# Designed miniproteins, single chains, continued (2): the designs that were tried, part 49

Each design is a single chain, and the fold is of that chain. pLDDT is the mean over its residues in the fold that is shown.

## One batch from the design tools (miniprotein)

Design m5680
Fold by ESMFold2-Fast:
Order: C-alpha cells, then structure tokens, then sequence
Structure m5680 (fold): chain A 97 residues (1-97)
C-alpha cells in the first residue's frame, strides 16, 4: 500500500497553513522520513479548478511533497503553460520509477 496522502486546497487567507504543511513534509523527506505524501495548493478563487488539477497530477505521479501557488495575477496562458510543464515533468518522474 502507498503511504497515506494529504491534499490541501487553500485560499490566500490560509496561506500560512499551506506553508507550514509543506515545510513539515519537506523536512521529513530531507530527513529520510516519509510518513505521508503531502500536496498543497494556495489558489485565487478563479484558479481553484486549476489548483485541484495540479494536486491530482502530483498525487497520481506519486510525488512525496508538492506545493503550488496560483496568484490572481496569473493569465490563462501562464496557467496553461504551467499545467503542460507540470504534466510533462510528472510523466518523466513516473518513467524513473
């Protein structure tokens, strides 16, 4: 069975919670202690669906820790480029497993 998975989709008001969760997970990975996989996203309301998609991609690829921030200033073009880049990187990561 895979390690337990935690996914957090938060707004800017809860950014500190997202940062804390990411730091704790990253420190555990650096110390060689992977007790759960953690994916966090902080997203503006209009980008929540994109953030959810990024979280799903990271979890599907089996990443031990992932963090995304989708600021309100992101253009649709920047969002599409980010999704395509992340998808390609995760597909390559899967091939190495």
Amino acid sequence: AAAPTRALLLGEADREEAVAAYRAAAEAVQAGRLTERVAVAVAAPRLEETARRLLELALEAGLPVAAFRLDESFTEEQVEEMLERVRRELEEYRKLQ
Scores: mean pLDDT 74

Design m5681
Fold by ESMFold2-Fast:
Structure m5681 (fold): chain A 76 residues (1-76)
Amino acid sequence: MDPQVVLDALVKKIKDSLLGLGYSKEEAEQIVKDILQGKPVTVTSKDGTVLTFSATSLPELAKVTGDLLRMRQEEE
C-alpha cells in the first residue's frame, strides 16, 4: 500500500475527530501539522478529558487517530 495514501487517510480521520470535538478547521489543520512534525499537542474535550499527542512514525500516527476517535465518541 502507498504510504502517502495511509498517511492521508489518517490525517483526514484526525481532522474529522478534531472538528467533532469543537475545533475550527484552522485549529485542526495546525494541530495536524504539529503532530506530523513530532511536536506534542494537547487536545481537551468538553468533559475535560485531556490527551497529549505526538507522532514520528505511521504506527504512532495510527495510535493518535484511534485515541482521538475514542475521545470524540465520548463527547457524542
Scores: mean pLDDT 71

Design m5682
Fold by ESMFold2-Fast:
Structure m5682 (fold): chain A 63 residues (1-63)
Amino acid sequence: SKVQQVLQQMTKAMDYASTHPEITRVYYRDGKLVATFKDGSEVSGETADELIKKADKYLEEKK
């Protein structure tokens, strides 16, 4: 079901966030996963893989 697909994506995103203390929140908003950083910045992706890629890039650029 679509619910199971969303839950799988949320689980992957939350697992990633649990190892990255700079991420304060992960939530699902209107078809997308969103991660919020300590500085108030956000990244979003339609899948956990897209979200993780954007979060990794953001964290690398911030040092």
Scores: mean pLDDT 82

Design m5683
Fold by ESMFold2-Fast:
Formats: C-alpha cells, structure tokens, sequence
Structure m5683 (fold): chain A 74 residues (1-74)
C-alpha cells in the first residue's frame, strides 16, 4: 500500500506537473522546463523541444495520478 508520505509526494508532483503544462500552454518554455525537470528529477528534459516537454509532462502527470488513485483505493 502507498504510505501517507508517498501520497503527499505524489500530490506535490502532480501540482508541479500541472503548473509546468500551464506554462507550456502560455509559451513560457524555460520556466515550464525547469518545473518539469524538478518534478521528474531529470535535467535532460530541459534539452527537449517544447512539444516533447509537453508529452513528457503529460506522461508523468498520468503516471502520478494513476499511482495516487491506486494508493487511495488501497
């Protein structure tokens, strides 16, 4: 089962990823890339195109949301 600490970490990661996606929609690619790298722990994502950064942010968000949902159910 997912611990309360892990649930809190997932919630924070989801929030950061949502902010990154909003910034990408606004065209603020640099700030979005910094938040995406922080949320994923992968600085190499900063070197990707804005389109690839959006894709990676969406994938990370979906994974984090799925893990959170599973943790809340069990």
Amino acid sequence: DVTQQQIQQLQQQIETLQKSLELLKQGNVKEAAELLAEATGDDSLKSLSPEEQEKKAQQALERSQTLLQQGLQS
Scores: mean pLDDT 78

Design m5684
Fold by ESMFold2-Fast:
Structure m5684 (fold): chain A 67 residues (1-67)
Amino acid sequence: SMEELREKIRKMIRSLADLPDEVVERIVELLLEGRFDQAGALLVHHGVPPEEAEKLVKEVEKLLKEL
């Protein structure tokens, strides 16, 4: 379900950094909309290392291609 997918993505984001809920939700929205570059940039802006942000974005892109 979409709810289960959103929760999975939230957990992935929270495993990388302790981010405010509003920021997590914005990144989830960007990823689900296919705005991968913006999602990665927002992760880096909030202190996630660029390499880890890129890996998370690629993993989510793979999950979305299975839908």
Scores: mean pLDDT 86

Design m5685
Fold by ESMFold2-Fast:
Structure m5685 (fold): chain A 65 residues (1-65)
Amino acid sequence: MDYSRAMRALAVLQDLELQGKIRVENRGDTLVLHLEGASPAEAAEAREALRTVGAFTGKRVEVFD
């Protein structure tokens, strides 16, 4: 995974978190996505973005809705 793709994914996650739509928790080896009122489209974007960040960092990804 290249750096620019990871940076774009981080920007998507940051934007959604600032809007109160998601929360991302770092548990060392695992990244946890909490969906907090995200629409289905926003949830899909968040899942893809977190998958990209997980691949770049070597961390597992979990999603709670």
Scores: mean pLDDT 81

Design m5686
Fold by ESMFold2-Fast:
Structure m5686 (fold): chain A 82 residues (1-82)
Amino acid sequence: SMSAEEQELVAQLRAEGERLSRDPDDLEARTRGVLLQARLQVSRVGREETLALLEKNLAAAREAGDEELAAILEAVIEELRA
């Protein structure tokens, strides 16, 4: 069974996915989607484990020269640390 918090986060993820299907280049909507997935992961495995995974993904994005993904991950990490 999913908690009420998990159900709300899943509903928000579905809404952002629907927005992205209409405008896949919407960087703000992509960032919100990644943040909602990260918040759902924090709910399941905790903040420390989620941040460690995001930091590894950020390092990989930077190594690959994926500036857009790196910017998204930096924004999500900053929000979770606040």
Scores: mean pLDDT 80

Design m5687
Fold by ESMFold2-Fast:
Structure m5687 (fold): chain A 80 residues (1-80)
Amino acid sequence: SAEELLEEIDELIEELEKLKKELEKSNPQLAEGLGKMVRELRVLRRQVEANPDDQELLEQARLALEHAKGLLKQIKEEAK
């Protein structure tokens, strides 16, 4: 549902913002990239909230969220 998707987006934004703060001093370029992802997810959140019955948008949003989660996982693995 759109409600569940919005919750997942909000959780991911919080995790990305936390990681960005942790990396700001040690890896400012990566922190900037995380900030860009947060901005893109906030745009996606507004689109989903405005169009909760748009099945095509919800499918595109789920794919975008899956890709963002994959990138976050890779970043966490590289930040050993």
Scores: mean pLDDT 83

Design m5688
Fold by ESMFold2-Fast:
Structure m5688 (fold): chain A 61 residues (1-61)
Amino acid sequence: MEAGKEGAKKMAESGNSEDSRKYSQEGTKKGGEEGKELTSKASGSGARYGNSEGAKKGAEE
């Protein structure tokens, strides 16, 4: 984690590239949106609902 964080920081600084920054922002947006949806559903009523949906998918597979 810490080594990766340092590497990412160095990469961003030395890169200063539009492509590099754009890729980083895209990843952050995707991760943020997915994290928000999963957290809301899992930590809220989604946890109870997800258990039922998981059972359905298991039965279908």
Scores: mean pLDDT 52

Design m5689
Fold by ESMFold2-Fast:
Formats: structure tokens, sequence, C-alpha cells
Structure m5689 (fold): chain A 58 residues (1-58)
């Protein structure tokens, strides 16, 4: 029946939504870790450039 088909589609949508949310969370966690690593690397690079500049000015 049409009602059974609608219920099947609702179940599929719920399953797909759960999968998408899980994938988005995983992607978000990965992006957050990547951004943090980039910031830490950027800070280290900046520190090294300051040290190099100090050496060149000596």
Amino acid sequence: SIADQVKALEEQLKQKNKKILEEMKSLGDTMEATIKAFVETSDAVSEYFEQVKALKES
C-alpha cells in the first residue's frame, strides 16, 4: 500500500540522516584536529622565523 511505502521511505530517510550526522561529526572532528595541528605548526614556524631573524641581525 501507499502507507507502507511512505513508512519505508521514512525509515530510509531516518537511516540516511543518522549516517550523514555520524559522517559529519567524524569529518568535524577530523577538521578540528587538522585546524589545531595547522595552528600549532604555524606557531612553531613563526617562532623559528623569529629565531632565524634574531640570528641574522646578530
Scores: mean pLDDT 80

Design m5690
Fold by ESMFold2-Fast:
Structure m5690 (fold): chain A 120 residues (1-120)
Amino acid sequence: SEIDEILEKFLELLGEIVSEEELEELRELLERVKEGDVEAAREFIRKLGEALENEINKNVSKMSEEELNEFVDLSRKIIEALEDFRKALEEKDEEKALEAMQKALEYTQELVKLYNKIKS
């Protein structure tokens, strides 16, 4: 499905930011999310939030104030988009789920660009 393709692309991009261990946990949850498991979507959001906070804490000394604010803002926007996705799954609204995931993917692409700049 189109949603499954966007979810896979989203997970691929997350792999550029989060640890391999965190990525494996997120991948396991994503398979359940594809089956419509709303509780798996909640757990995915929780674990991703923790993973993004861990990356901020590890890299805070390498960031300018502007870069830190952008990383925090993009992380918040990703989590908000995923909450919209979770709600759409609960409501069985495929169009809203697709729109929410497209936003999550876009914010994650911007976060990956920022992360690569910080790591350089």
Scores: mean pLDDT 89

Design m5691
Fold by ESMFold2-Fast:
Structure m5691 (fold): chain A 73 residues (1-73)
Amino acid sequence: TRQQALDLLQQSLQYLDQGKVDEAQDLASQAYRLLGRPSVAESVKGMSPDNLRSQVTKEINILQGKPSQLSTS
């Protein structure tokens, strides 16, 4: 689900803050597989920490920034 992908991406950022790049790459890869983006999932495994942080932050913003219609009064 999108929520599981968000949780994994947020955990990836936490691991990057701890300097655990390999774990951050694995979490980001899992998130992108859940989002149906296997090519991105593979590319994040080879990303530098700075590029990975940028990519993950951008994806979190996209997933959270989706417009919702007011459906109930």
Scores: mean pLDDT 78

Design m5692
Fold by ESMFold2-Fast:
Structure m5692 (fold): chain A 91 residues (1-91)
Amino acid sequence: SDNREALAAVIARMEEMAKTATPEEQKLLAEIKEALREILAALEAGDEEALREGLLRLLELLTEYGLLNSNEEERKLLEEQRKKILEEIEK
């Protein structure tokens, strides 16, 4: 149940990060936000297949963003999300 609220909080944090991001970072943040919203919808619907696909897409997008982003605090947030996503995929 807490996963839905946690994902919504991450989406809100991504929207704040987008305010100071470069245009390339903003593009990836927008794609990450869409992936997170798709994951949130899949969790609400109990769609395990859509959830897995969304998590895989999010993992790829976070990897791309990590290569562009030099902000240490944002990188730590992304690493925490990647770890949680990997744990969900491996279940």
Scores: mean pLDDT 72

Design m5693
Fold by ESMFold2-Fast:
Structure m5693 (fold): chain A 71 residues (1-71)
Amino acid sequence: EAEELLERLREALRRRDLETALRILKQLSGMGLVPESAVEALERALAEGDEVAALAGIRDSLEHAEQKLAE
């Protein structure tokens, strides 16, 4: 489940599919693998059209979720 979401998040990041990435981050946040603040930051970046911040936030969230899942 969670690992499948991480793979989908990696694919969304590669394709720069920010809307799909946001949906996946909301699911990961619900599972406790990503802080709610990361979801809020991505929503803000998308609302402001800051693609650089959005992509950086997705990468950081992916790293965090992978580390959290490994524990």
Scores: mean pLDDT 82

Design m5694
Fold by ESMFold2-Fast:
Structure m5694 (fold): chain A 66 residues (1-66)
Amino acid sequence: SEIEKRIEELRREHERELEELERREEEARRRPPPGMTVEQALVVLETARALREIGLEFDIELLKKK
């Protein structure tokens, strides 16, 4: 169905975003943004990861509503 295809697209987009966040975490460990510690940068990225997971589940549930 079209809904199933859209859910698969959202999941693939989410996987790409998680891979990007992993790359940013590696970069932050090597060279954090100016004015920020490595620990602070990692907290920001961990928060972004959690919010993206919540957003994905929310979007999937909305698509499942008829």
Scores: mean pLDDT 82

Design m5695
Fold by ESMFold2-Fast:
Structure m5695 (fold): chain A 64 residues (1-64)
Amino acid sequence: SSMEERYNAMSDEEFIEELRRLGVPEEAARAVLAEMKRNKLPKSTVINVVRNGRAERAEQRAAA
């Protein structure tokens, strides 16, 4: 998708900023970036995992 292409094309600093926008602290976002590079994971895959985790937590809080 166009969004996946955009995420995979972003710089490391843009990736950190996107994770921070999703509520990930800067130190944790930098650790995620390092792990992503170590495991050869696409930036789009990592961002989607974080976004899905946030959506699930929000639903759980709303259901409480």
Scores: mean pLDDT 76

Design m5696
Fold by ESMFold2-Fast:
Structure m5696 (fold): chain A 69 residues (1-69)
Amino acid sequence: SEFESYKRAAEAAQKIAEKNLELGDVVGAILAYQTRSEYYRKAAELGTPEEGKEFLAKADEADKKAQEL
């Protein structure tokens, strides 16, 4: 489903961010955290209100990580 695809994309973006940080690619990590945020926000629109609240919180955390770099 579209919902599951967006969740998987957000999870994949976390792995990309972690890998980029290990390689010292700060710009790549910022872009990956931004991608994670975008996909969690898309998943939030398709889930239940409870799931949406959780995914928006995860998107906000990803945005903070990008800003801290």
Scores: mean pLDDT 87

Design m5697
Fold by ESMFold2-Fast:
Structure m5697 (fold): chain A 76 residues (1-76)
Amino acid sequence: MEELKKRSEFVKKLATEIQKKVDEYIKKNNLTEEQRKKAMEIANKAISEMVDYASRGDFEKAKELAKKAIEEIEKL
């Protein structure tokens, strides 16, 4: 029970950070609709993959995916 709760909280925290970064990046850079859509797709893919890795106990890989997603969004 406790381990599953910690994994859930970890994923929620990272997902929130990614979503916040997407929102900040969009506001700061006056992105086009196409760029916004691409940023959302990158974020959604990363969140799904992070959930999978965190569920397997691979928190390091989950953090790496979050960082990579943020870097991809910043390159838009």
Scores: mean pLDDT 74

Design m5698
Fold by ESMFold2-Fast:
Structure m5698 (fold): chain A 93 residues (1-93)
Amino acid sequence: MKLSEEEIKEILAKHLNKDPSSIKILNQEIVGNYQIVEFEYDGLTYFAAIDLETKEVKAIVNVGIEQLRSYLLNNKALSDEEIKKLVLEKAEE
């Protein structure tokens, strides 16, 4: 179920309406049904949550895990348990 770097770039580029070559993947991990991706775009660092079942981007934030969690909660993309795992795993890295 883990997405390749090329698949991630394609998904993010489609979501942002940009060229895949403009996106640089820095790190990635799986949390529940989501692949969390740290990437550089337009000189800034972002975190994205990609749904592994639908291949849709559920959230992108440029200020870190707290903003990603807030965005996902507001959009109800993840369960409370999934969001809790995301916060705990990132805090322990």
Scores: mean pLDDT 68

Design m5699
Fold by ESMFold2-Fast:
Structure m5699 (fold): chain A 80 residues (1-80)
Amino acid sequence: MGVILPVKDEAAAVPALVAQIAADPEVDAVVILDQGSTDDSVAVAEAALAAAGIPYAVVEGNGEKKEGIEEAKKAAEALL
């Protein structure tokens, strides 16, 4: 299953979220949906997912949750 991981200024929380995702054997791919983060949230998420061996993609949202989710769904379909 593909997972969409929305992030916005969550660098401190991202490692714990990725650990939960990596513990689920049904997760095949993750799409990082960046909602305009100003910190290292995206870089932290990429590093954690790469270390866990989970395929990932990054989608930049326009700060609007609805539009970012649609782009993330397209990216998840391309990974699966």
Scores: mean pLDDT 72

Design m5700
Fold by ESMFold2-Fast:
Structure m5700 (fold): chain A 93 residues (1-93)
Amino acid sequence: MEEEKKKKLEKIENALLKAIEEARKAGEPIEELSNEELLEAAERGAEIVYESLEKVKENAPSEEHLEKAKEVEELIEKLAEEGKKLREKLKAE
């Protein structure tokens, strides 16, 4: 359980790092953060995303909410592999 939570948080963190990189490439007005600030922001964001997904699963307000949560989890899985490589580069400074 504890290890599963850590793995999920790491995947979300990695996905957020990749999403920020892609948003910057798309010309979104994202403030230029240091590598340390970017890693801290991704860690904080991962906790928020994790808590939000768990609340949706626990409360099960509708099938639509569950489908949207599944879409978010699929997006996390898709981005996490590339984001892992980015995270390693940011830490290697």
Scores: mean pLDDT 75

Design m5701
Fold by ESMFold2-Fast:
Structure m5701 (fold): chain A 87 residues (1-87)
Amino acid sequence: MDSDLIIIMDVIIELHKTRESVSEEEIIDAVIKRTGGKISRANIRYLLGGLVAAGALAEGEDGQLSLTEKGLKLYEELKEEQKKEQE
């Protein structure tokens, strides 16, 4: 679960380098392409919904998603925890 969250958030951060908001479908397609389909569309939607519910993603007027400051902090914390588990 945590590794899947890191991948999803990494994709969102990469997409946000060129635009401030991205659609759910654009994120899902990018995650599937990066993982070679190892994470299903249903699981990506489930995890995105969890991130919105946790306040890590904000939903815009057109249903586009953007990373919050809380989301960026969570991403940094998850990456640090993953590094500690690999030691």
Scores: mean pLDDT 77

Design m5702
Fold by ESMFold2-Fast:
Structure m5702 (fold): chain A 81 residues (1-81)
Amino acid sequence: DKAVEKVQEIVARIVEVMEEKGLIGNTKENTKEAINEVIEELEKEGVLTKEQVELLRKIAENSVEDGELVTELAQKLLELL
């Protein structure tokens, strides 16, 4: 399914950015920064609609406290796509 592949690609990009920034301490701030960076790239590429971008930013803001932000983002993206 194209939607599932798209979500997995987004999650992979988030993980890649987190690795590039060095997940030293696995801080919530690092996770949030990585997610925002990937969202900006996807918005620039036209991969996501403006509504999807807004929802992803809300997830990043609310879920950063849970420590499972990447998983929550993946689930929400599947719901949106």
Scores: mean pLDDT 65

Design m5703
Fold by ESMFold2-Fast:
Structure m5703 (fold): chain A 80 residues (1-80)
Amino acid sequence: SGMEEYINKVINFLKEAIKKIKEEPDLEERKKILEEAKKKAKELIELIKTRTPESEEKKKYIDEINKLLKEGEKVLKEKE
């Protein structure tokens, strides 16, 4: 489905953003990458909440997105 394809595309974007944070030597650039990732994640969570019926699959997607955001914040903090 188009919705699942879009969700997976954004989840992959978040995974790539975390990888970029791990590889980026400039702290200010790492912070910018994390901010953009947080913005995209928030937009996706709102889309999922408003456009999809309540289901276990919906909960799993939101949980995965939140887990990725926590990993991104942890990686940023550990590099400082």
Scores: mean pLDDT 81

Design m5704
Fold by ESMFold2-Fast:
Parts: C-alpha cells; structure tokens; sequence
Structure m5704 (fold): chain A 75 residues (1-75)
C-alpha cells in the first residue's frame, strides 16, 4: 500500500541520515533529514486516521530536531 511505501521511505531516509552522521557528512545528513520530514508530512496528509496524522507530525518534529542536533555536532 502507499502507506507502507511511505513508512519504508521514512525509515530508509532516517537510516541514510544516521549513516551521514557517522561519516561526518552534514550535507547528506541535511538532505536525508529533509526527505524524511517531507515523506512523514506526505504520510500525515494521505491518512484519514487522526492517530497516524499525529504520529506522522511527531515523527517529522523528531527528525527535524535530531537532524539539527546532529549537524551542529559534526559542523
């Protein structure tokens, strides 16, 4: 389903962001963080379920915060 595709895409970008953090690559970390946020926002828009909408919004907020923290540490 589209929901499962978006969930997988969020996880893939999150893992790529962590790989970039370990590599000290701030540009790649920012890129994958932004793509993960975008995909989480798409999931929230797609789902009529308020619980999934809230979980997607929370995921986007966490990804944004952790991306900013990680970039600050490696920059």
Amino acid sequence: SKVEELQKEIAEHWNSMLDAFVAGDADQMRKHGEEAIKTAEELGELSPDPAIQQAAANAAAVIRRETERGIAKIS
Scores: mean pLDDT 87

Design m5705
Fold by ESMFold2-Fast:
Structure m5705 (fold): chain A 87 residues (1-87)
Amino acid sequence: SKVQEEVLIGFRVLGYLGEIETRIRIAERRGAPQSVIEKLEEIREEFKKKLQEILQKLKNGEITPEEAKKKIDELAEKVRKEVDEIL
């Protein structure tokens, strides 16, 4: 059902946010410079904002669950690459 698909997408979003948070904490623990941590925090906040916008459009019926999943996955892959380039 649409509700079940929306719930699963929500769990997927939490997984991606947990991944970036974990990567930031690992970098901090390994002694990354404060400037690097600040850049990662900015990437995380922008990622979170864009994810919330996608979820809001899904909740309002402006996009389908399939479209939301694709946008979320593409955004997460882009963020992973940005983080890899900084670390």
Scores: mean pLDDT 87

Design m5706
Fold by ESMFold2-Fast:
Structure m5706 (fold): chain A 99 residues (1-99)
Amino acid sequence: MTVPREVLELDIALAFARMALSVSLLALENGADGKEVAEWFRKVGEKIIERLREAGASEEALEEIEKEIKRAAEALEKGDIAAFREAADRLVETMERAL
């Protein structure tokens, strides 16, 4: 079965988001500065949003995903691992539901 390019791009974006969340958590757990991790995560999030827009995601879906990216970044800035884990779960759920 041939996977359409748009479906593949959405799957890649979700996989990239999951990886960025895991890397951010690992960095924070190993004593990285939460503000620097949050800045990096926000930049990755901007690239994810752009890729999803190029893949044909709706503006409503992009707004929901961007909101959850901002929540995850805010948790990282505060060094709040528990809040970050919760925000990470919400971001993944939002991407799976909205895409």
Scores: mean pLDDT 82

Design m5707
Fold by ESMFold2-Fast:
Structure m5707 (fold): chain A 78 residues (1-78)
Amino acid sequence: ELVRVEGEDAVEAVRRVLEATRAGRAAVGVVRTAAGERTVFWGYLDAEGEAWVHARGGGGDEADYEAALAEALARAEA
């Protein structure tokens, strides 16, 4: 099952995505800044089974956000 984490605290969101990724779950996080900018990120396991996070900015535009979210969802499920 895909785990989705949303919030304003980047450290907490990354921690939850890494926790889900280590448990073998697909995980995507979205963090919104006070300026309204969004960062989208996803968890993945490397060849040694270590959990990592990749981040992509979603900008302030809805189209940029939707593109970043679609990439994160596809990558998390790979």
Scores: mean pLDDT 74

Design m5708
Fold by ESMFold2-Fast:
Structure m5708 (fold): chain A 77 residues (1-77)
Amino acid sequence: DDKIKQLKQQYEEAKRTYILYEAQESLYRMGSVASKIGGDEKLAKEYEKKADEYRAQAEQAKAKADELEQQYQSLLS
């Protein structure tokens, strides 16, 4: 069924997007910690802000992935 194949593809793409944003958040959280240890409080705060932005994007991508997963599972029922 082409519809099932399309939903599976969209779900996998949304899941990859979610994972990418989670990885970006983690990277900026680590950058914040490293900057704070180095005494650059301004850079640390900037990295925390970027991490928070990626967290928000990850949450949106996860919500989309969860929606697509539910649609995909419904078609398999």
Scores: mean pLDDT 86

Design m5709
Fold by ESMFold2-Fast:
Structure m5709 (fold): chain A 99 residues (1-99)
Amino acid sequence: SETEKLIEEGRKLLAEGKYDEAIKVFEQAKDSPEAQVLLARAYLAKGEYDKAIEWVKKALELDPKNPDARFVAFEVAIALEDRGETEKAQEVLDLANKA
């Protein structure tokens, strides 16, 4: 599908460290759960944790048991803990644990 092609293109850009370009491509497929998780990953890679959390929440609203969304939530929580943002890290962990 067109969505699958956009996800493949975005994944290649993400792997190349072209985060802003990857985000633009994934936004074209943003109603896809896979694209929502990849948007969260791209924002995490940029250090934009609040945007990463927003996309994790959207993916979990669509599928509360989405293992990829839960895994990105754990990665965001680890990054926040490493920065000393313990309260925000706990909020993100709670998102992963309620599914």
Scores: mean pLDDT 86

Design m5710
Fold by ESMFold2-Fast:
Structure m5710 (fold): chain A 80 residues (1-80)
Amino acid sequence: MSKEELLEAALAHVEGLAERLRALGVPEERVEEIRRRATELARRGVEALAAGDQAALAELEAEEAEFLAEVAALAREAAA
């Protein structure tokens, strides 16, 4: 899989996440912020994969977990 293909797949998941957050009533400004952050993580992940940098991939996995926890908190706030 090329860097372009990896990024395309990741961005498709970001689109799905954004749509779910809008459905929960998250404000568009917050959805856009989340989309930007997810896009940055995706680009960094693609670069780490291309470089074969397992340490960078592990660090990105941890950052993604923190990001997902923040997204889950926002979704809970919007649903409450």
Scores: mean pLDDT 80

Design m5711
Fold by ESMFold2-Fast:
Structure m5711 (fold): chain A 65 residues (1-65)
Amino acid sequence: MAEQLKLAVETTKELAAENGLEDRFDEIRSKVIERVAAAIKEHGSLTDAQIRKIAEEVIREVAEE
């Protein structure tokens, strides 16, 4: 749903800033949106905690590159 994707983007932006990855925000945002959208299509909905977990995992993966 649009609200869940908006939450994913806002959460990702906050986490990218906190981790000094603002310059990579577009890359991180794309990965988070793809994972969240795929999960919503498969399961119908995600909780706010699940969306935050996905964003945190993408940030960690990008930070380790």
Scores: mean pLDDT 79

Design m5712
Fold by ESMFold2-Fast:
Structure m5712 (fold): chain A 107 residues (1-107)
Amino acid sequence: MYGSLLRQLAKKAEEEGDYEGAIKFYEGEIKGLERAIARGVPGALLDLGKVLEERGKAYEKLKDYEKAIEDYERALKLYEQAGASQETIDKVRKNLEKARKKKEEAE
């Protein structure tokens, strides 16, 4: 579907504080990117990692730390597979560690 449009709609929803709406748009983008990866589209692994990181951040805003952790773990694996920059990898690792700590503190 319109991956670029869905990501823009997700960001607009986040700007309006609608994190549930943002997550739904990110879900649509993720499905499109998973199909792109299956077809061997260049850059799709990196783009999927970025969208998962953004959805993970939205889940953190909703205090859904389990889903945030799942998205960050998947994003990290995809970034490593795609040869993402060390800065990108380090940032998602820090977000993952923070989400894990917040999950433990919430129980």
Scores: mean pLDDT 86

Design m5713
Fold by ESMFold2-Fast:
Structure m5713 (fold): chain A 70 residues (1-70)
Amino acid sequence: SADLIKALLENAIALIKAGDVDGAIDLLEQALALTTNPDLSAALENAIALIKAGDIDGAIAELEAALALL
């Protein structure tokens, strides 16, 4: 559901801010498995790529934009 995806994204942002990037990626991969929205899937895949590249500010911005779609 959109509410569960929203909770996963909000918790992922909190984990990124706390420095738990592995935990954040796990939550975002769970959100990817739950969504059927291709725009949201693309945003989540981009956010995971940004985290893996060390672009923390870019990842947070992408996830905050994705939350606005929910």
Scores: mean pLDDT 87

Design m5714
Fold by ESMFold2-Fast:
Structure m5714 (fold): chain A 83 residues (1-83)
Amino acid sequence: MSIAVANLRAVLDQVAKTFKASPADRARLDAIAARAATLSAADQAQLTHQIVKVASQGAKEGKSAADVVDAIEALLDAILAQQ
């Protein structure tokens, strides 16, 4: 497993813990991790960096786990649309 994939999984797990993600939200995060595994190392690093920013801002704004997961899915979809 690449370092970028390990870092992405660790960040998604931290999001689930920080926002107290439901089983449904955790399943969505698992699906995000699986889809992101198809990305280049550079795109995985970009996604990881953007997730950290979104999670930090979401925590400051009192966002729900579902809102943060929605934002992460949108980021992944935007990266995939560029390929």
Scores: mean pLDDT 82

